# Designed miniproteins, single chains, continued (5), part 82

Each design is a single chain, and the fold is of that chain. pLDDT is the mean over its residues in the fold that is shown.

## One batch from the design tools (miniprotein)

Design m18839
Fold by ESMFold2-Fast:
Structure m18839 (fold): chain A 69 residues (1-69)
Amino acid sequence: MMFSSSLTVEKDGQRYEIKLEAESLEGAAIANQDAAELVKELKPGETGRKEGKDANGNYYSAEVKVTPV
């Protein structure tokens, strides 16, 4: 089963475009953690991406783009 979500959040004059994709619930949990870490690490104007496979080989990815508004 594939899980996909796309969220846009504006906070403190920044727009966070968050894209998550996972083939498993485990991968979805990892992707959510990766997105949270990217939100903490990224500066305005930056884009970050983390992807991989869970213990069973199921794909996951997290991408965060930070844009000034």
Scores: mean pLDDT 81

Design m18840
Fold by ESMFold2-Fast:
Structure m18840 (fold): chain A 63 residues (1-63)
Amino acid sequence: SKKKKDEALKIIESSKSYDDLKEKLVNSKVLSVEEKQKLLQILGQSKSFEDFKKKAKEYFEKL
């Protein structure tokens, strides 16, 4: 849905670190468990936080 996509992109763009991202994901009531798990999966496969932001943004922009 557009609301979930917009929320995911907002969290990705506004997050400053891994810990900040995790806190925002835990506190999000808009994202489903699947979307949160997908973000954590991309995080785990990323070489850096900047690499994570690029990959996560590309994934959610295609939805």
Scores: mean pLDDT 83

Design m18841
Fold by ESMFold2-Fast:
Structure m18841 (fold): chain A 77 residues (1-77)
Amino acid sequence: SMEENQEVVRRLEQMLEELRELAKKASPEELKEILEAVRLLKRNFEDWARRNNMPQSVVDRMLARIDELEEEVEELV
């Protein structure tokens, strides 16, 4: 449903914000764990979006946000 898709997007945005804040305070070892978590979120979101026929424009926008965080964390490692 559209409401379910909106809830998933909202929760994903909250998770990305939490990971970004954790990365700012993280040790080098914790940064590697955060990077793995971001990559796992990307894979899980892609799989979920595909199974639930999310509009491609929404998928592309969310993937861009995940990729931005991945790049930010990679630069800290």
Scores: mean pLDDT 84

Design m18842
Fold by ESMFold2-Fast:
Structure m18842 (fold): chain A 80 residues (1-80)
Amino acid sequence: MELTEKEKKIRELLRKLAENPDQKEVAELLKELLEISLPNLNEKEKQNLLKFVENEIKNYGLSPELKEEIEKKIEELLKK
């Protein structure tokens, strides 16, 4: 079965994360992943995605400023 355009985009973003991007690129990729994925997930899947994003923030050692940008993006997406 062929992937949907949305699933292809998610896989592309995850692949780019694996390519050791810089901290700003990691933050942008995580924000884009959240925008594409969060609105279409159930509550369990949302929690799994949020845990994944939190782990990536820790693994890449993102600055407090970049972490705040991602957290604000999560808050915006969870309200709508």
Scores: mean pLDDT 76

Design m18843
Fold by ESMFold2-Fast:
Structure m18843 (fold): chain A 66 residues (1-66)
Amino acid sequence: SDKLLDQAIQYSQQSSQAMSAGDFETMQQYLQKEKDLIQQLAKKTGKPVQDVADEVDARIDALNPR
């Protein structure tokens, strides 16, 4: 059930890696893939897109050291 969430997190991490490498084109591609997955997950769960995006962000924040 959370597999799509985990995939969205992975795309977000890959976009961050591309940004750190100065590859903004690859960063934009992964951000688009993340947005597409968030829309699919929102449709599947019946939640607003923003709520799903917030869940992805919250999980990323929980995984990364402050």
Scores: mean pLDDT 79

Design m18844
Fold by ESMFold2-Fast:
Structure m18844 (fold): chain A 66 residues (1-66)
Amino acid sequence: SEEDRKKALELMELIIEYAKKGELPKNIETREEFYDSLAELLSEVLGLSRSEIRYYLELRQKEMEE
């Protein structure tokens, strides 16, 4: 769990960098669509599965809501 949190933080840092570059998915209507598009983009870049990226994104979202 602690290691998963660290990976989630590293993923969030990468997402922030992509946001600064204007490379994040755009024209997305829902959070689900956003996460799906983001997972697809980052799975190819990072060599992680879409499921792994989705898991870390949801883990971070849950931590922010707590």
Scores: mean pLDDT 68

Design m18845
Fold by ESMFold2-Fast:
Order: C-alpha cells, then structure tokens, then sequence
Structure m18845 (fold): chain A 88 residues (1-88)
C-alpha cells in the first residue's frame, strides 16, 4: 500500500471513532488483512501501527470496518464520518 492510502485510512478511522463517541454509539472495530495474516484493532492509533508495519514490509493491506449494530445512532455516526472525509 502507499503512505497516502495509510494516511487516508487512519483519517477515516479517526473521524469514525469521533462520530461514534459524539452519537453515544458502541465503537466499531477494524480488521487489517495482509499476506502475513489478519489483525483486529480497536483504536485509530493501533490501526496506524498495523498499517505502518505492513508498509514497512511492502505488503498490501486491506482494512475492513465492523459496525457494532444497525441502530440509528450507528447510522448517524457513519454518515457524519463520511461527510467529514468528503470535506477533505
């Protein structure tokens, strides 16, 4: 992956976590999948560390987001995070 892709993924995770906290929703989790395996992380800082490790090894990384539920609070948090990222 590229440094720009890593920075974008972390920025989205930060926006998402902030939005979930503001809406009072249960927090999402992130899974980083590389050729070396999969790792579940719970914070944007842990996500950055996992992506930095993949970047240092020259591996491709896929980040997936697991939402805790389908409540209105979770939907509002996702919409808010998407709006913040679209503004950048």
Amino acid sequence: MTKEERDRAVAFAEALMRAFKEEGAPLPTFTVTTASGSKTVHTPEELRAALDEALARGEKATVSVKLPDNSDAVQRAVDRAAEEIARR
Scores: mean pLDDT 79

Design m18846
Fold by ESMFold2-Fast:
Structure m18846 (fold): chain A 85 residues (1-85)
Amino acid sequence: MAREVAEELAELAVKLGGSELSEEELESIAEGIELLKLRSVEEVLRHLAEQEKAYIRENSDAATAAAQIARIDAELARLLAEIRA
């Protein structure tokens, strides 16, 4: 499961103009996904967005946090649309 999600993430990265990942890099990513118990590329993207939003809320004033969170939500929506297309 975690390995399959890591492979899907690697395929998405290549589709978006990234480089192919090595076997060692894929295994490292799969370990991270397994530790976090994430089941899909969507869950990984949502998890990363939630972590970033939490960091912003803790380290920014309310107005700055609102603007940055809106930007993160927009980027997440765009990435989710890419994987559903």
Scores: mean pLDDT 76

Design m18847
Fold by ESMFold2-Fast:
Structure m18847 (fold): chain A 77 residues (1-77)
Amino acid sequence: MGEELLRKGEELRAEAVPLEELINTLSTDPGAVVPEEMLPKLKKLGIRGPVEAKKELDRLRGEAERLLREGRELLER
């Protein structure tokens, strides 16, 4: 059980990395074009721009941290 929560938390954290990189790019150059490779993923997540991308990143990070914390607590017993 705890191992499953840690795995899910790490997976969400890994999903957050591409969004973080995209947000950093858009924050440096607001006129930058979103890479075509990222468009289908962003559309699936409902992200239309940097503000929505930041909200989704914060959500993914929050969920990942909760899962990692819960998993660690269950393993510590």
Scores: mean pLDDT 70

Design m18848
Fold by ESMFold2-Fast:
Structure m18848 (fold): chain A 91 residues (1-91)
Amino acid sequence: MAEARAAITAAVQLVREILKEAGYSDEEIDERVRRIATRAGQALADGNYEEAVKIARDELVRIAEEAFGPEKAQEALKRFDERTAELVAQM
């Protein structure tokens, strides 16, 4: 559970950072973040912790690839794993 919550938080933070770099408005960023939180949050509420992590990870990768291409998507994956571990350590 802590890992799934950390993963959702990490994905949300990284999506905000990536889309801000890409020049998206705060409103556009908030819409995308809300979609991740809703989808991953639903899986979390259903007790599907692995699914919640997968949804958060997959959405982050998709957004990074759309904004900056496959190389940024690979960087985002590495940052996601690192930030998820950092957030778990703070819990």
Scores: mean pLDDT 84

Design m18849
Fold by ESMFold2-Fast:
Structure m18849 (fold): chain A 112 residues (1-112)
Amino acid sequence: DLGAESVRLAEELEELLKEVDFRLVFGASTRSEEAVRAQIEMFEALIEAIKAGLERIELGAALQPIDAPAEVAVAQYRRFAELLREAAERKEKEVRHVESEEARALLEELRA
């Protein structure tokens, strides 16, 4: 049952997200290059987990007729992977911005 398989994979993704220790990634040193690099690595790991889930759904579909719920699940996983990739790209740009502009941002806050 592709519908049941899709639900199981969604539950596995939820468990993966619960196990991620965001305190290590988003802790007090979130503005350090190392902390933000760790965030990017975490997002890349989540994208890889989603890809593995998609491959399993696609393999199941090859053995059975494709059901509309399975197609919707695949589309949702792909969209979530895209959103995570966009978030990782934004964080990579943020690292460079924080490193080059950290003192200026602080100075502007003090001026205000």
Scores: mean pLDDT 50

Design m18850
Fold by ESMFold2-Fast:
Structure m18850 (fold): chain A 70 residues (1-70)
Amino acid sequence: TRYTVFSADKLTFNSLSPKEQAVYETLRANVDTPLSAAEIAERTGLSQSTTNRVLARLKAKGLVAEVPVL
């Protein structure tokens, strides 16, 4: 599974944890090339488990969505 990202205002972004901000910024830099959780983990230096947890939180906030890869 790959992830797409939506725009957030400065207040919303500033309310995110440092790890959530790192994942969000990585996805924003790569919006035209949806990244997998493993690729995000490599780019942010986070473990894949932590990255999956952060992505779940961002998805719950409506900032990230899953994109199916066939």
Scores: mean pLDDT 80

Design m18851
Fold by ESMFold2-Fast:
Structure m18851 (fold): chain A 65 residues (1-65)
Amino acid sequence: DAVAAARARADHYRTMSENAKKFAEQAEKDGDKDLAEQFKTGQSYLDKMAANAEAERDALEAAAA
């Protein structure tokens, strides 16, 4: 099921983006600015992947309705 696969992909990237955000916040709290910057960069990339996957999910759900 393409719709189910698209939902799973969207959820996966959104979860990864939120985890990267939490890791960045923890690294900032720990005083590790380099690690925080790395996680912020990763979160930005994952956020774009999540947005793209969510748009694909929405298009496939609309087509399947």
Scores: mean pLDDT 85

Design m18852
Fold by ESMFold2-Fast:
Structure m18852 (fold): chain A 76 residues (1-76)
Amino acid sequence: MEEVRRELEELVREAAEEYDRLVAEGAPLETTLRMAMILIAGAAALVATRNGMPEEEGRRAVEELRRRLEEAKREA
């Protein structure tokens, strides 16, 4: 589980940095909100890992959120 939490923390940090960048550059609202949703989902998954989420479920969350982050970066 420690690896899953570390990966989620990294993802949350990356999403937060991207969000800040998009806001600073005046990106479209839909692009900025998409990044904010990834940030929120990542934070929620991290909270869930502290409250009994199985490791396999946490790994699936990492996989799904990483894919969404890559897609959002492609559109930014």
Scores: mean pLDDT 84

Design m18853
Fold by ESMFold2-Fast:
Structure m18853 (fold): chain A 81 residues (1-81)
Amino acid sequence: HMPVAEAIADGILAWEERYERGELTKEEVDVFLRQLVEALSLVDPETAKRILDATEEYLRKRGASPRALEMVRRIREELGL
């Protein structure tokens, strides 16, 4: 288990749900995703890949929406993973 991956997954779920309820702007969601990309860019690519793989697995187990999975995909693309 990777506690950091679970924390990222929980954050993605919370922000996606709030966005769907109209509580967050697209700009606020974009800032959140940029902060995750920036943080993950500071670790080696293999570690970042493992964290994102674990995050995606956790999201799938929690029944995450396609939008939540799309957020992980965007983070991977920005990191070149």
Scores: mean pLDDT 84

Design m18854
Fold by ESMFold2-Fast:
Structure m18854 (fold): chain A 80 residues (1-80)
Amino acid sequence: GEAESLGRLKAGLLSLLDAVDEASVEQIKNAAKHGLDELRKQGASEKALQLAENALAAIEASKTREQAKAALQAAIDRLE
């Protein structure tokens, strides 16, 4: 259901945020792409996929770790 899909998205974003200080910007972007692909494969809700795609776009636009961290936090905040 939608709650389960949103929960998976939130868990994925929190995992990326937890790892952000130990990862390169490129690694964060690659992990975010893999996370979106996994959500699609698992049949996540349309709302969760739209939010995940918006989060990925913001992360992909990031040029620094600080910007990537801000994009992740903003995406998580939208789920609360």
Scores: mean pLDDT 85

Design m18855
Fold by ESMFold2-Fast:
Structure m18855 (fold): chain A 89 residues (1-89)
Amino acid sequence: SLLDEVFKEASKNGDGKITLEELKAFFKKRGINADLESLFKKVNKNGDGYLTKEEFKELLAHPGLASWARGDPRLRELMRELGYDPDKL
């Protein structure tokens, strides 16, 4: 799925986890300069230092990232596949 492909791209080591540094690298590559540290803390409620696929989905639906993600064609498609309208938050 597109989610699996994007998650694998963000999780460079393929361990099923995205660290804050991997998340920053992924979005920086796409020209997205959102406050990823604050967003990471909001979706990583367990404080385990990484995002699972489910927490990554929650991050993409967050208003603080959605406005940036609307500018990326692949992230727009991913948001739509996850059931979010990228033009509505």
Scores: mean pLDDT 76

Design m18856
Fold by ESMFold2-Fast:
Structure m18856 (fold): chain A 84 residues (1-84)
Amino acid sequence: GFQPLLPVIQELVKLKEAGELSLEKVKELIRSGLSGLVPEERIEEAAKRVYEAVEAGDYKKAEEIVIELEIEDGIERLRQVVLK
């Protein structure tokens, strides 16, 4: 069967269907899933692209952007605990 969308993308789709999707809500949901190690400028750039992708119905593109950001966060976490 088709793989379900990431939980964050599912939440954004629900907000879109309710007419409540905004860049601010996208930023808040993305930020809540991160450890606080990713720069705000990177979060803002990613959130804008996710917002545009979700608005366009390109949920696969939105997932790819979120996954890239989560990988970046994971690498920064490893740096903090391993590469001090």
Scores: mean pLDDT 79

Design m18857
Fold by ESMFold2-Fast:
Structure m18857 (fold): chain A 85 residues (1-85)
Amino acid sequence: GKGVELAQEGIRLAREARTGREGARAGELGARGALVSPNGRPTLVTAASVLGAGAWATEKFTGDNEAAIEDGLAAAELGLEAAQA
């Protein structure tokens, strides 16, 4: 599933983000993964991608939200696993 792979890549990049620019890239990739998912479960993959992007956006807005970002990324990974089940 290319959509799941793109969402997973977005989540991975978000986890590895060292700067706001890297976080922005991860969020964009996750959102684009949801849009271009040609197969699989669009609703669950979209939700997982949005959660990852939301975690990044939350860090950008608060500047102090490591726990919420990790929780959001963990939830997004669970959503991707559910989509593959």
Scores: mean pLDDT 53

Design m18858
Fold by ESMFold2-Fast:
Structure m18858 (fold): chain A 69 residues (1-69)
Amino acid sequence: SLEDAVYLISVRLTTEEDRLRDQIVRNPDGSVTLPQSFFDTIPLPEELKRAALEVLGYRVAPDEELPAP
């Protein structure tokens, strides 16, 4: 479910916080942009994980468009 996906992604974001810290972009609107490589590791259907990230206030961009780790 969407609720379960939101929970799973929240746990994964917390677990990978140190790795992601230097790659994420905090946007002026309060959203946070995550690397595509992180999105690709989430073991959920694409539509479900995209919806869950949107609910959580996250966006996804190609790794090359984000700061180097």
Scores: mean pLDDT 77

Design m18859
Fold by ESMFold2-Fast:
Structure m18859 (fold): chain A 92 residues (1-92)
Amino acid sequence: SETVELTQRLSEVLEPEREELDKLVEELGDSPEAAERVMELLRRAAEREPSVRPYVEALLVLIRAEIEARGKSEEEKRELMEKALEEARAIL
């Protein structure tokens, strides 16, 4: 499974920031600042290990959709997240 291999490589690259990332991910839905920091860490991981770049791009699409969903109706949030998941899967 290519996705499993990419997930494992990204996890290894993010090892130094794992504790910070775990905490930020818990706050991701409620904090724009947490989302921005997660995106920064992911972009830096892709710079250190370019082979994970497609997986990072997929994750960034999902995070951006989550941020954009804030303040929208439940219907719009669902449609936005479904579209983001389709886009992320197409990148992988």
Scores: mean pLDDT 78

Design m18860
Fold by ESMFold2-Fast:
Structure m18860 (fold): chain A 80 residues (1-80)
Amino acid sequence: PVKPEALEEMKRIGPYIRKGYEATQNNDEEGVEDSIIEIIKYMAEKGADKEQFDEVLEAAREAGLSEEGLERIKEVIEEL
């Protein structure tokens, strides 16, 4: 059985995860960046700390995002 809290969370971030996956399949780096930014905003609403945001940036770098894309995500984190 799925917990109600998990269902609500999937409703909130599921569309962003899907968009990011589709953008990856289409080699759409801007779409990947947009999906990561929306997930980061959701994480901030849930009280994520700097360490968690740093982990997301590291994962994005390992996934092959450009330095320009990483800087865009970093700027969004700094504006939170």
Scores: mean pLDDT 76

Design m18861
Fold by ESMFold2-Fast:
Structure m18861 (fold): chain A 100 residues (1-100)
Amino acid sequence: SELDQLTNLQLRLVAISASVLLAKRSGNKQFLDDAIAEVENLAKEAEELGYSEIAELLRELGRELEKAKKDGKISEEMYKRIEELLKKISELLQKRIAAL
């Protein structure tokens, strides 16, 4: 069902958020690499399901994470941008669930 699809995307977004926070706190690049890979997978799945606006925000999130990877760290300024994108994606998923 569409509810199951949206709920799955939301749970995966929570996992991505946790990986980003672990990357920021530990400095371990593996958590950041995992977050980037999952964002890429989630963006493809969202696009395939027809959630193009959500997919585009996930691609924007992926670009911010790739910038952090190139810099070798997640700065406070980068993290604020990442949190804002995560919040926007979560709010869109919640709005779509509420509209069902």
Scores: mean pLDDT 88

Design m18862
Fold by ESMFold2-Fast:
Parts: structure tokens; C-alpha cells; sequence
Structure m18862 (fold): chain A 84 residues (1-84)
């Protein structure tokens, strides 16, 4: 079971390093998620959620991080067996 707090921490740390660079955000989310013991599938889903939200909003603000966390959680809920 993936923790919302872990996802928020990962995205927040990645956003601090990447700023507005969506590709750098994607790579930092993958790295941090895998460091926390998430699977490659889980890390990719979280990174894709963060990447899409940043691309559509153009900002790495706290509101964008909140939205990215919610999108990542929803994607995991919709495909739990494919993320494992």
C-alpha cells in the first residue's frame, strides 16, 4: 500500500531540485521513489502524474504538488495490479 505522505515527500523533494523542468522532475521522482523502496511501476506512475501536472500548470508550486499527489494516488487506485 502506497502512503500519500511518502508520495508527497518524494514529489516535494523532486520539485525543489527540478523547479519548472518537467523532465528533470520525472527523473528525480523515479530516483527518490526507488530509494524509498517503491517498485519501478509505482515510481513511473508517480513520476507520470507529477510530469503531467507540471506540464499543464507550468509551475512547481505547492498547489501543483498537491494536484500531482492526488493524480498519482488515483492512477495507483485505478491500476493496483499493474503497478505492483
Amino acid sequence: MVSEEDIREIITEAAKKAGSDAEKLYNEVIKLAREKGFSEGEARVIAEGAYLVLRFTGSASEKVVDLAVKVALKLIELNPERVA
Scores: mean pLDDT 75

Design m18863
Fold by ESMFold2-Fast:
Structure m18863 (fold): chain A 104 residues (1-104)
Amino acid sequence: SITAMQLMLESLPLDEVVRWLLKGGTFSLPKEELMNQLIAALQSKNEEIRKAAVRELVAWHKTEPELALEIMRKALSEIESKEMQKLVLQIIEEEDPELFKKLQ
């Protein structure tokens, strides 16, 4: 959706997302919704929304490589469709081949 794309174009509160992931707890409703929006954007039938989500994650990988990689792996593991996982990985390979290799 357009809302998911807008959330991806805004800087995610990376520190908050990482804190919730590291605690192994349930995200608060706002943080859980943010993660759900990321997953929804990556699974979008609209290719431009998928590319926007991937580009945001690639940008984070350049500044915070370990944290971005951890979040990307978590998001990919939550994608239920293997076909969608392949499409997302293909976009990652096209945008950042080095990040793609680290996700294998």
Scores: mean pLDDT 63

Design m18864
Fold by ESMFold2-Fast:
Structure m18864 (fold): chain A 87 residues (1-87)
Amino acid sequence: SLNQRIDQLIQQVRREIAEMRQLLATDPRISPFLRQQVETDIRAAEEMLKEARRLMSTDPEGALYKVQLAKMIISSTRVLVERALRR
């Protein structure tokens, strides 16, 4: 069902957020500026996931849109971190 797909996507994004938080905690190469940017992006993604869960019962399509936004935020943030760490 659509609700099942949304829940699976929420779980995936939450796992990606957890990986990002672990990277922030363990990698000394991450600057304070980059750390602040990543924390801001994580907070934005978490807010989108919260809105998605609220919308699941009344507006499943809106919920899917919010989860896709959260995934896009986290994916973009991951690329930025990977590029910074490759240097």
Scores: mean pLDDT 87

Design m18865
Fold by ESMFold2-Fast:
Structure m18865 (fold): chain A 85 residues (1-85)
Amino acid sequence: SVPVEELSEADRRALDAIIANVAREVGVDPAALRALRSLGEIRDYLDALAAASDDLEHRLLLEQAASFVAMISAIHRLEKEREAK
């Protein structure tokens, strides 16, 4: 899993946008997400919230957010491979 502190500025902005969106649309506490230390922990937390949700729209938004966090993790790994010249 990727530590949040190791993210590029672009990836950190993308993560912040995802957190802001689920806070706004679903009512997730952004402080709870920001207290997590890795992208894997954030993804697992969002997946757990989705599984616990009885609102289909909220569930789909949380699952989408978890998928975007997984995508940021994949992009970060590709960027590190590209930088290892």
Scores: mean pLDDT 84

Design m18866
Fold by ESMFold2-Fast:
Structure m18866 (fold): chain A 82 residues (1-82)
Amino acid sequence: SAIEDLEKAKELAKYAVEVDPSEEVVSEAAGLFREGMSLALSEEEVEKIEEEVEKFAMENPNAKEVAEYLLKLTEEYLEKVK
């Protein structure tokens, strides 16, 4: 479900921020975030969000900053899809 995928994305993003700010963990969290969004939102809205995440990652090569951004987005969208 969208909620389950987003909760998992949130946990992985939090783990990246607090314990392991590796690109691998951040990538896994982003993938689950995308899957959760794909179940809850339109294709156009998902593409827009994905572009925002990609742009942030490209402008911020520090994996911890990307993890913090992803955690914030995941929490915001999790509240919206409840």
Scores: mean pLDDT 78

Design m18867
Fold by ESMFold2-Fast:
Structure m18867 (fold): chain A 60 residues (1-60)
Amino acid sequence: TKTVTIDLGSYPTREEAEAAGARAAEALREAVPQLADVTVTITRNADGTYHVTLTVTLAA
């Protein structure tokens, strides 16, 4: 099992951050045959933007 964190950057609204995370997770499921799990994490920054990260777990 291998875990990788992907930083998608910051978005001005939570809705944009959620959409970006969902699209990235979907693309990973299509492109990565060993994908065991993908978790989207959205964190509100002090400046009011939303930071998006993905935690990807690969089988084997």
Scores: mean pLDDT 81

Design m18868
Fold by ESMFold2-Fast:
Structure m18868 (fold): chain A 79 residues (1-79)
Amino acid sequence: VLEAAVRAAQAAVEALQAALAAGQSDEDMIKAGEEAALSVPGVVSAEVTRVGPNTFRLTVTAAEGDRSVTLVETVVLPA
């Protein structure tokens, strides 16, 4: 459960960094991050919110059987 949430957070950060490098809009970056996190097995929800010019908040929930984990991570991308 925790491993799935951690993998999803990593995938979302990689997607956000790739989208930024490609010059994508904030909307496209957010969607790329959310889609990357949701692609990880065991992940049931993912939300990316822009909280600053280059700062994003990622909330990922993973569930397996009777266990669930929610990770909240703040990602600061280079200016």
Scores: mean pLDDT 75

Design m18869
Fold by ESMFold2-Fast:
Structure m18869 (fold): chain A 68 residues (1-68)
Amino acid sequence: MSEQEVIDELHVRFQEVVEKNKGKSIEELVKALQEVTREMQKKYPEYSKLITELGNRIIKALESYQKQ
């Protein structure tokens, strides 16, 4: 599996979580995104640093936008 395939899977899973959690609180959305990041780290431990950095950047951007 390539680094790009892992990035693409993380992006797809985050989009699915955002869509499923439309209308929920930002805290619930962030928690769900953090769970996806953890699951991805377990599935691809060799890419755990990349997954953590990218996941945290997306979550931080969402939190900053919502001004929680």
Scores: mean pLDDT 79

Design m18870
Fold by ESMFold2-Fast:
Structure m18870 (fold): chain A 61 residues (1-61)
Amino acid sequence: MSELAKKGQDLVVLGAILAGQGDAERGLELGREGAKYLEEAGHFESAKKGLQGVEKIAKEA
C-alpha cells in the first residue's frame, strides 16, 4: 500500500472511531481528509465507502 493510501485509511478509521464516540464533527473532518488521501492514491472505492461509513456512524451520534 502506498504511503498516501495508508495515511488515508488510518484517517478514515480514526474518523469512524471518533464519530462512534460521539465526536461526529471531528470524525467527519478526519473521514473527509482520509477519503481525499485515498482518492489521491487511486483508491476511489475505498474513499467512497470509508467516508459513507463515517457519515453513517456520525448520524447515529
Scores: mean pLDDT 82

Design m18871
Fold by ESMFold2-Fast:
Structure m18871 (fold): chain A 80 residues (1-80)
Amino acid sequence: MSPRQQEVARLLAELDRLRDETLARLAAARTPEEKEAVAGEWMDRAVPLFQRLAELAPDDEEVAQRVDDLVREVQETVEA
């Protein structure tokens, strides 16, 4: 793989880990305030990764779709 492809794969793996940790924290959250705090932390950590992925793979629809799916999964869990 090219260095760019390796970096994209690494960022996606980091997002997957961050998503899994966030979903676990949301499952443990007992109040709306705790859920909002977890969601805020997710966005603070995920946004730089999303920006980096957009820079490295601007025309990659698979990467864009994966990012959208991750954001949707977290948002749906916060709303539950």
Scores: mean pLDDT 81

Design m18872
Fold by ESMFold2-Fast:
Structure m18872 (fold): chain A 67 residues (1-67)
Amino acid sequence: ALEEMKKALAELKKAVADRDKTAMNNASQALFDHSRELLLSTDDVEEIKEVNELLKEARALREAFAA
């Protein structure tokens, strides 16, 4: 669900702040899994847009971690 993606994003933010690569990878995987489940179950354009925004934020956080 969208709520679970938001939770995973919060965990990703914490992992990046803590410089915890394992936690970052785990949170990223959870975000991906929840996004795929949502996209398979929903054809709502607005919900898909929000999912893509969360994925974009997650990607930016992962790139910031790598820098």
Scores: mean pLDDT 80

Design m18873
Fold by ESMFold2-Fast:
Structure m18873 (fold): chain A 92 residues (1-92)
Amino acid sequence: MKITLTKDLFEELVKANARFVIEYKGRKFEVSTVNGVLVAKDLEDPSKTYKASLEGDSLVLVDPETKEEIRLPLSEIIFVEALDEAARNILK
């Protein structure tokens, strides 16, 4: 199922502390909130967990170790899977 994430939909998911999987250019990330911080875990390399923030119409991923920044336009992000009830309720 291909659902393009809008800013409003993404903000609803984050406010609900929802857990979900997104895809960007073939890479899949598990997005969740841990201790009040939005994080994105690379599903192909689980050792790589990024600090995530919503900046304008982009999701910004920062590697806490290298400080490398990856900017993902929300319009290019595909929703893949809801991992909890909060995500399933929003994505009905």
Scores: mean pLDDT 78

Design m18874
Fold by ESMFold2-Fast:
Structure m18874 (fold): chain A 78 residues (1-78)
Amino acid sequence: DRLERLLEEAREKAEELGLSEEETEVILRAVRAIYEGDLEAIAEAEARLKELATNEERQQKFLEVLGPVLREAAAALE
């Protein structure tokens, strides 16, 4: 299933970038919400990621994991 593949890829990339278990959990929640088009869940995940993003380095790591997922989701809408 595409969602399961995206979640596994995001988990692996988060681990490679040295993200915490909490940061990884929030990112996986964001990936699922983006794939399903759940705007409320996307907003909740965004708020939590902003709370965890204490500096630009953490923000960049979050974007590195979410960027490919956002591009694939956008392509699926076309």
Scores: mean pLDDT 77

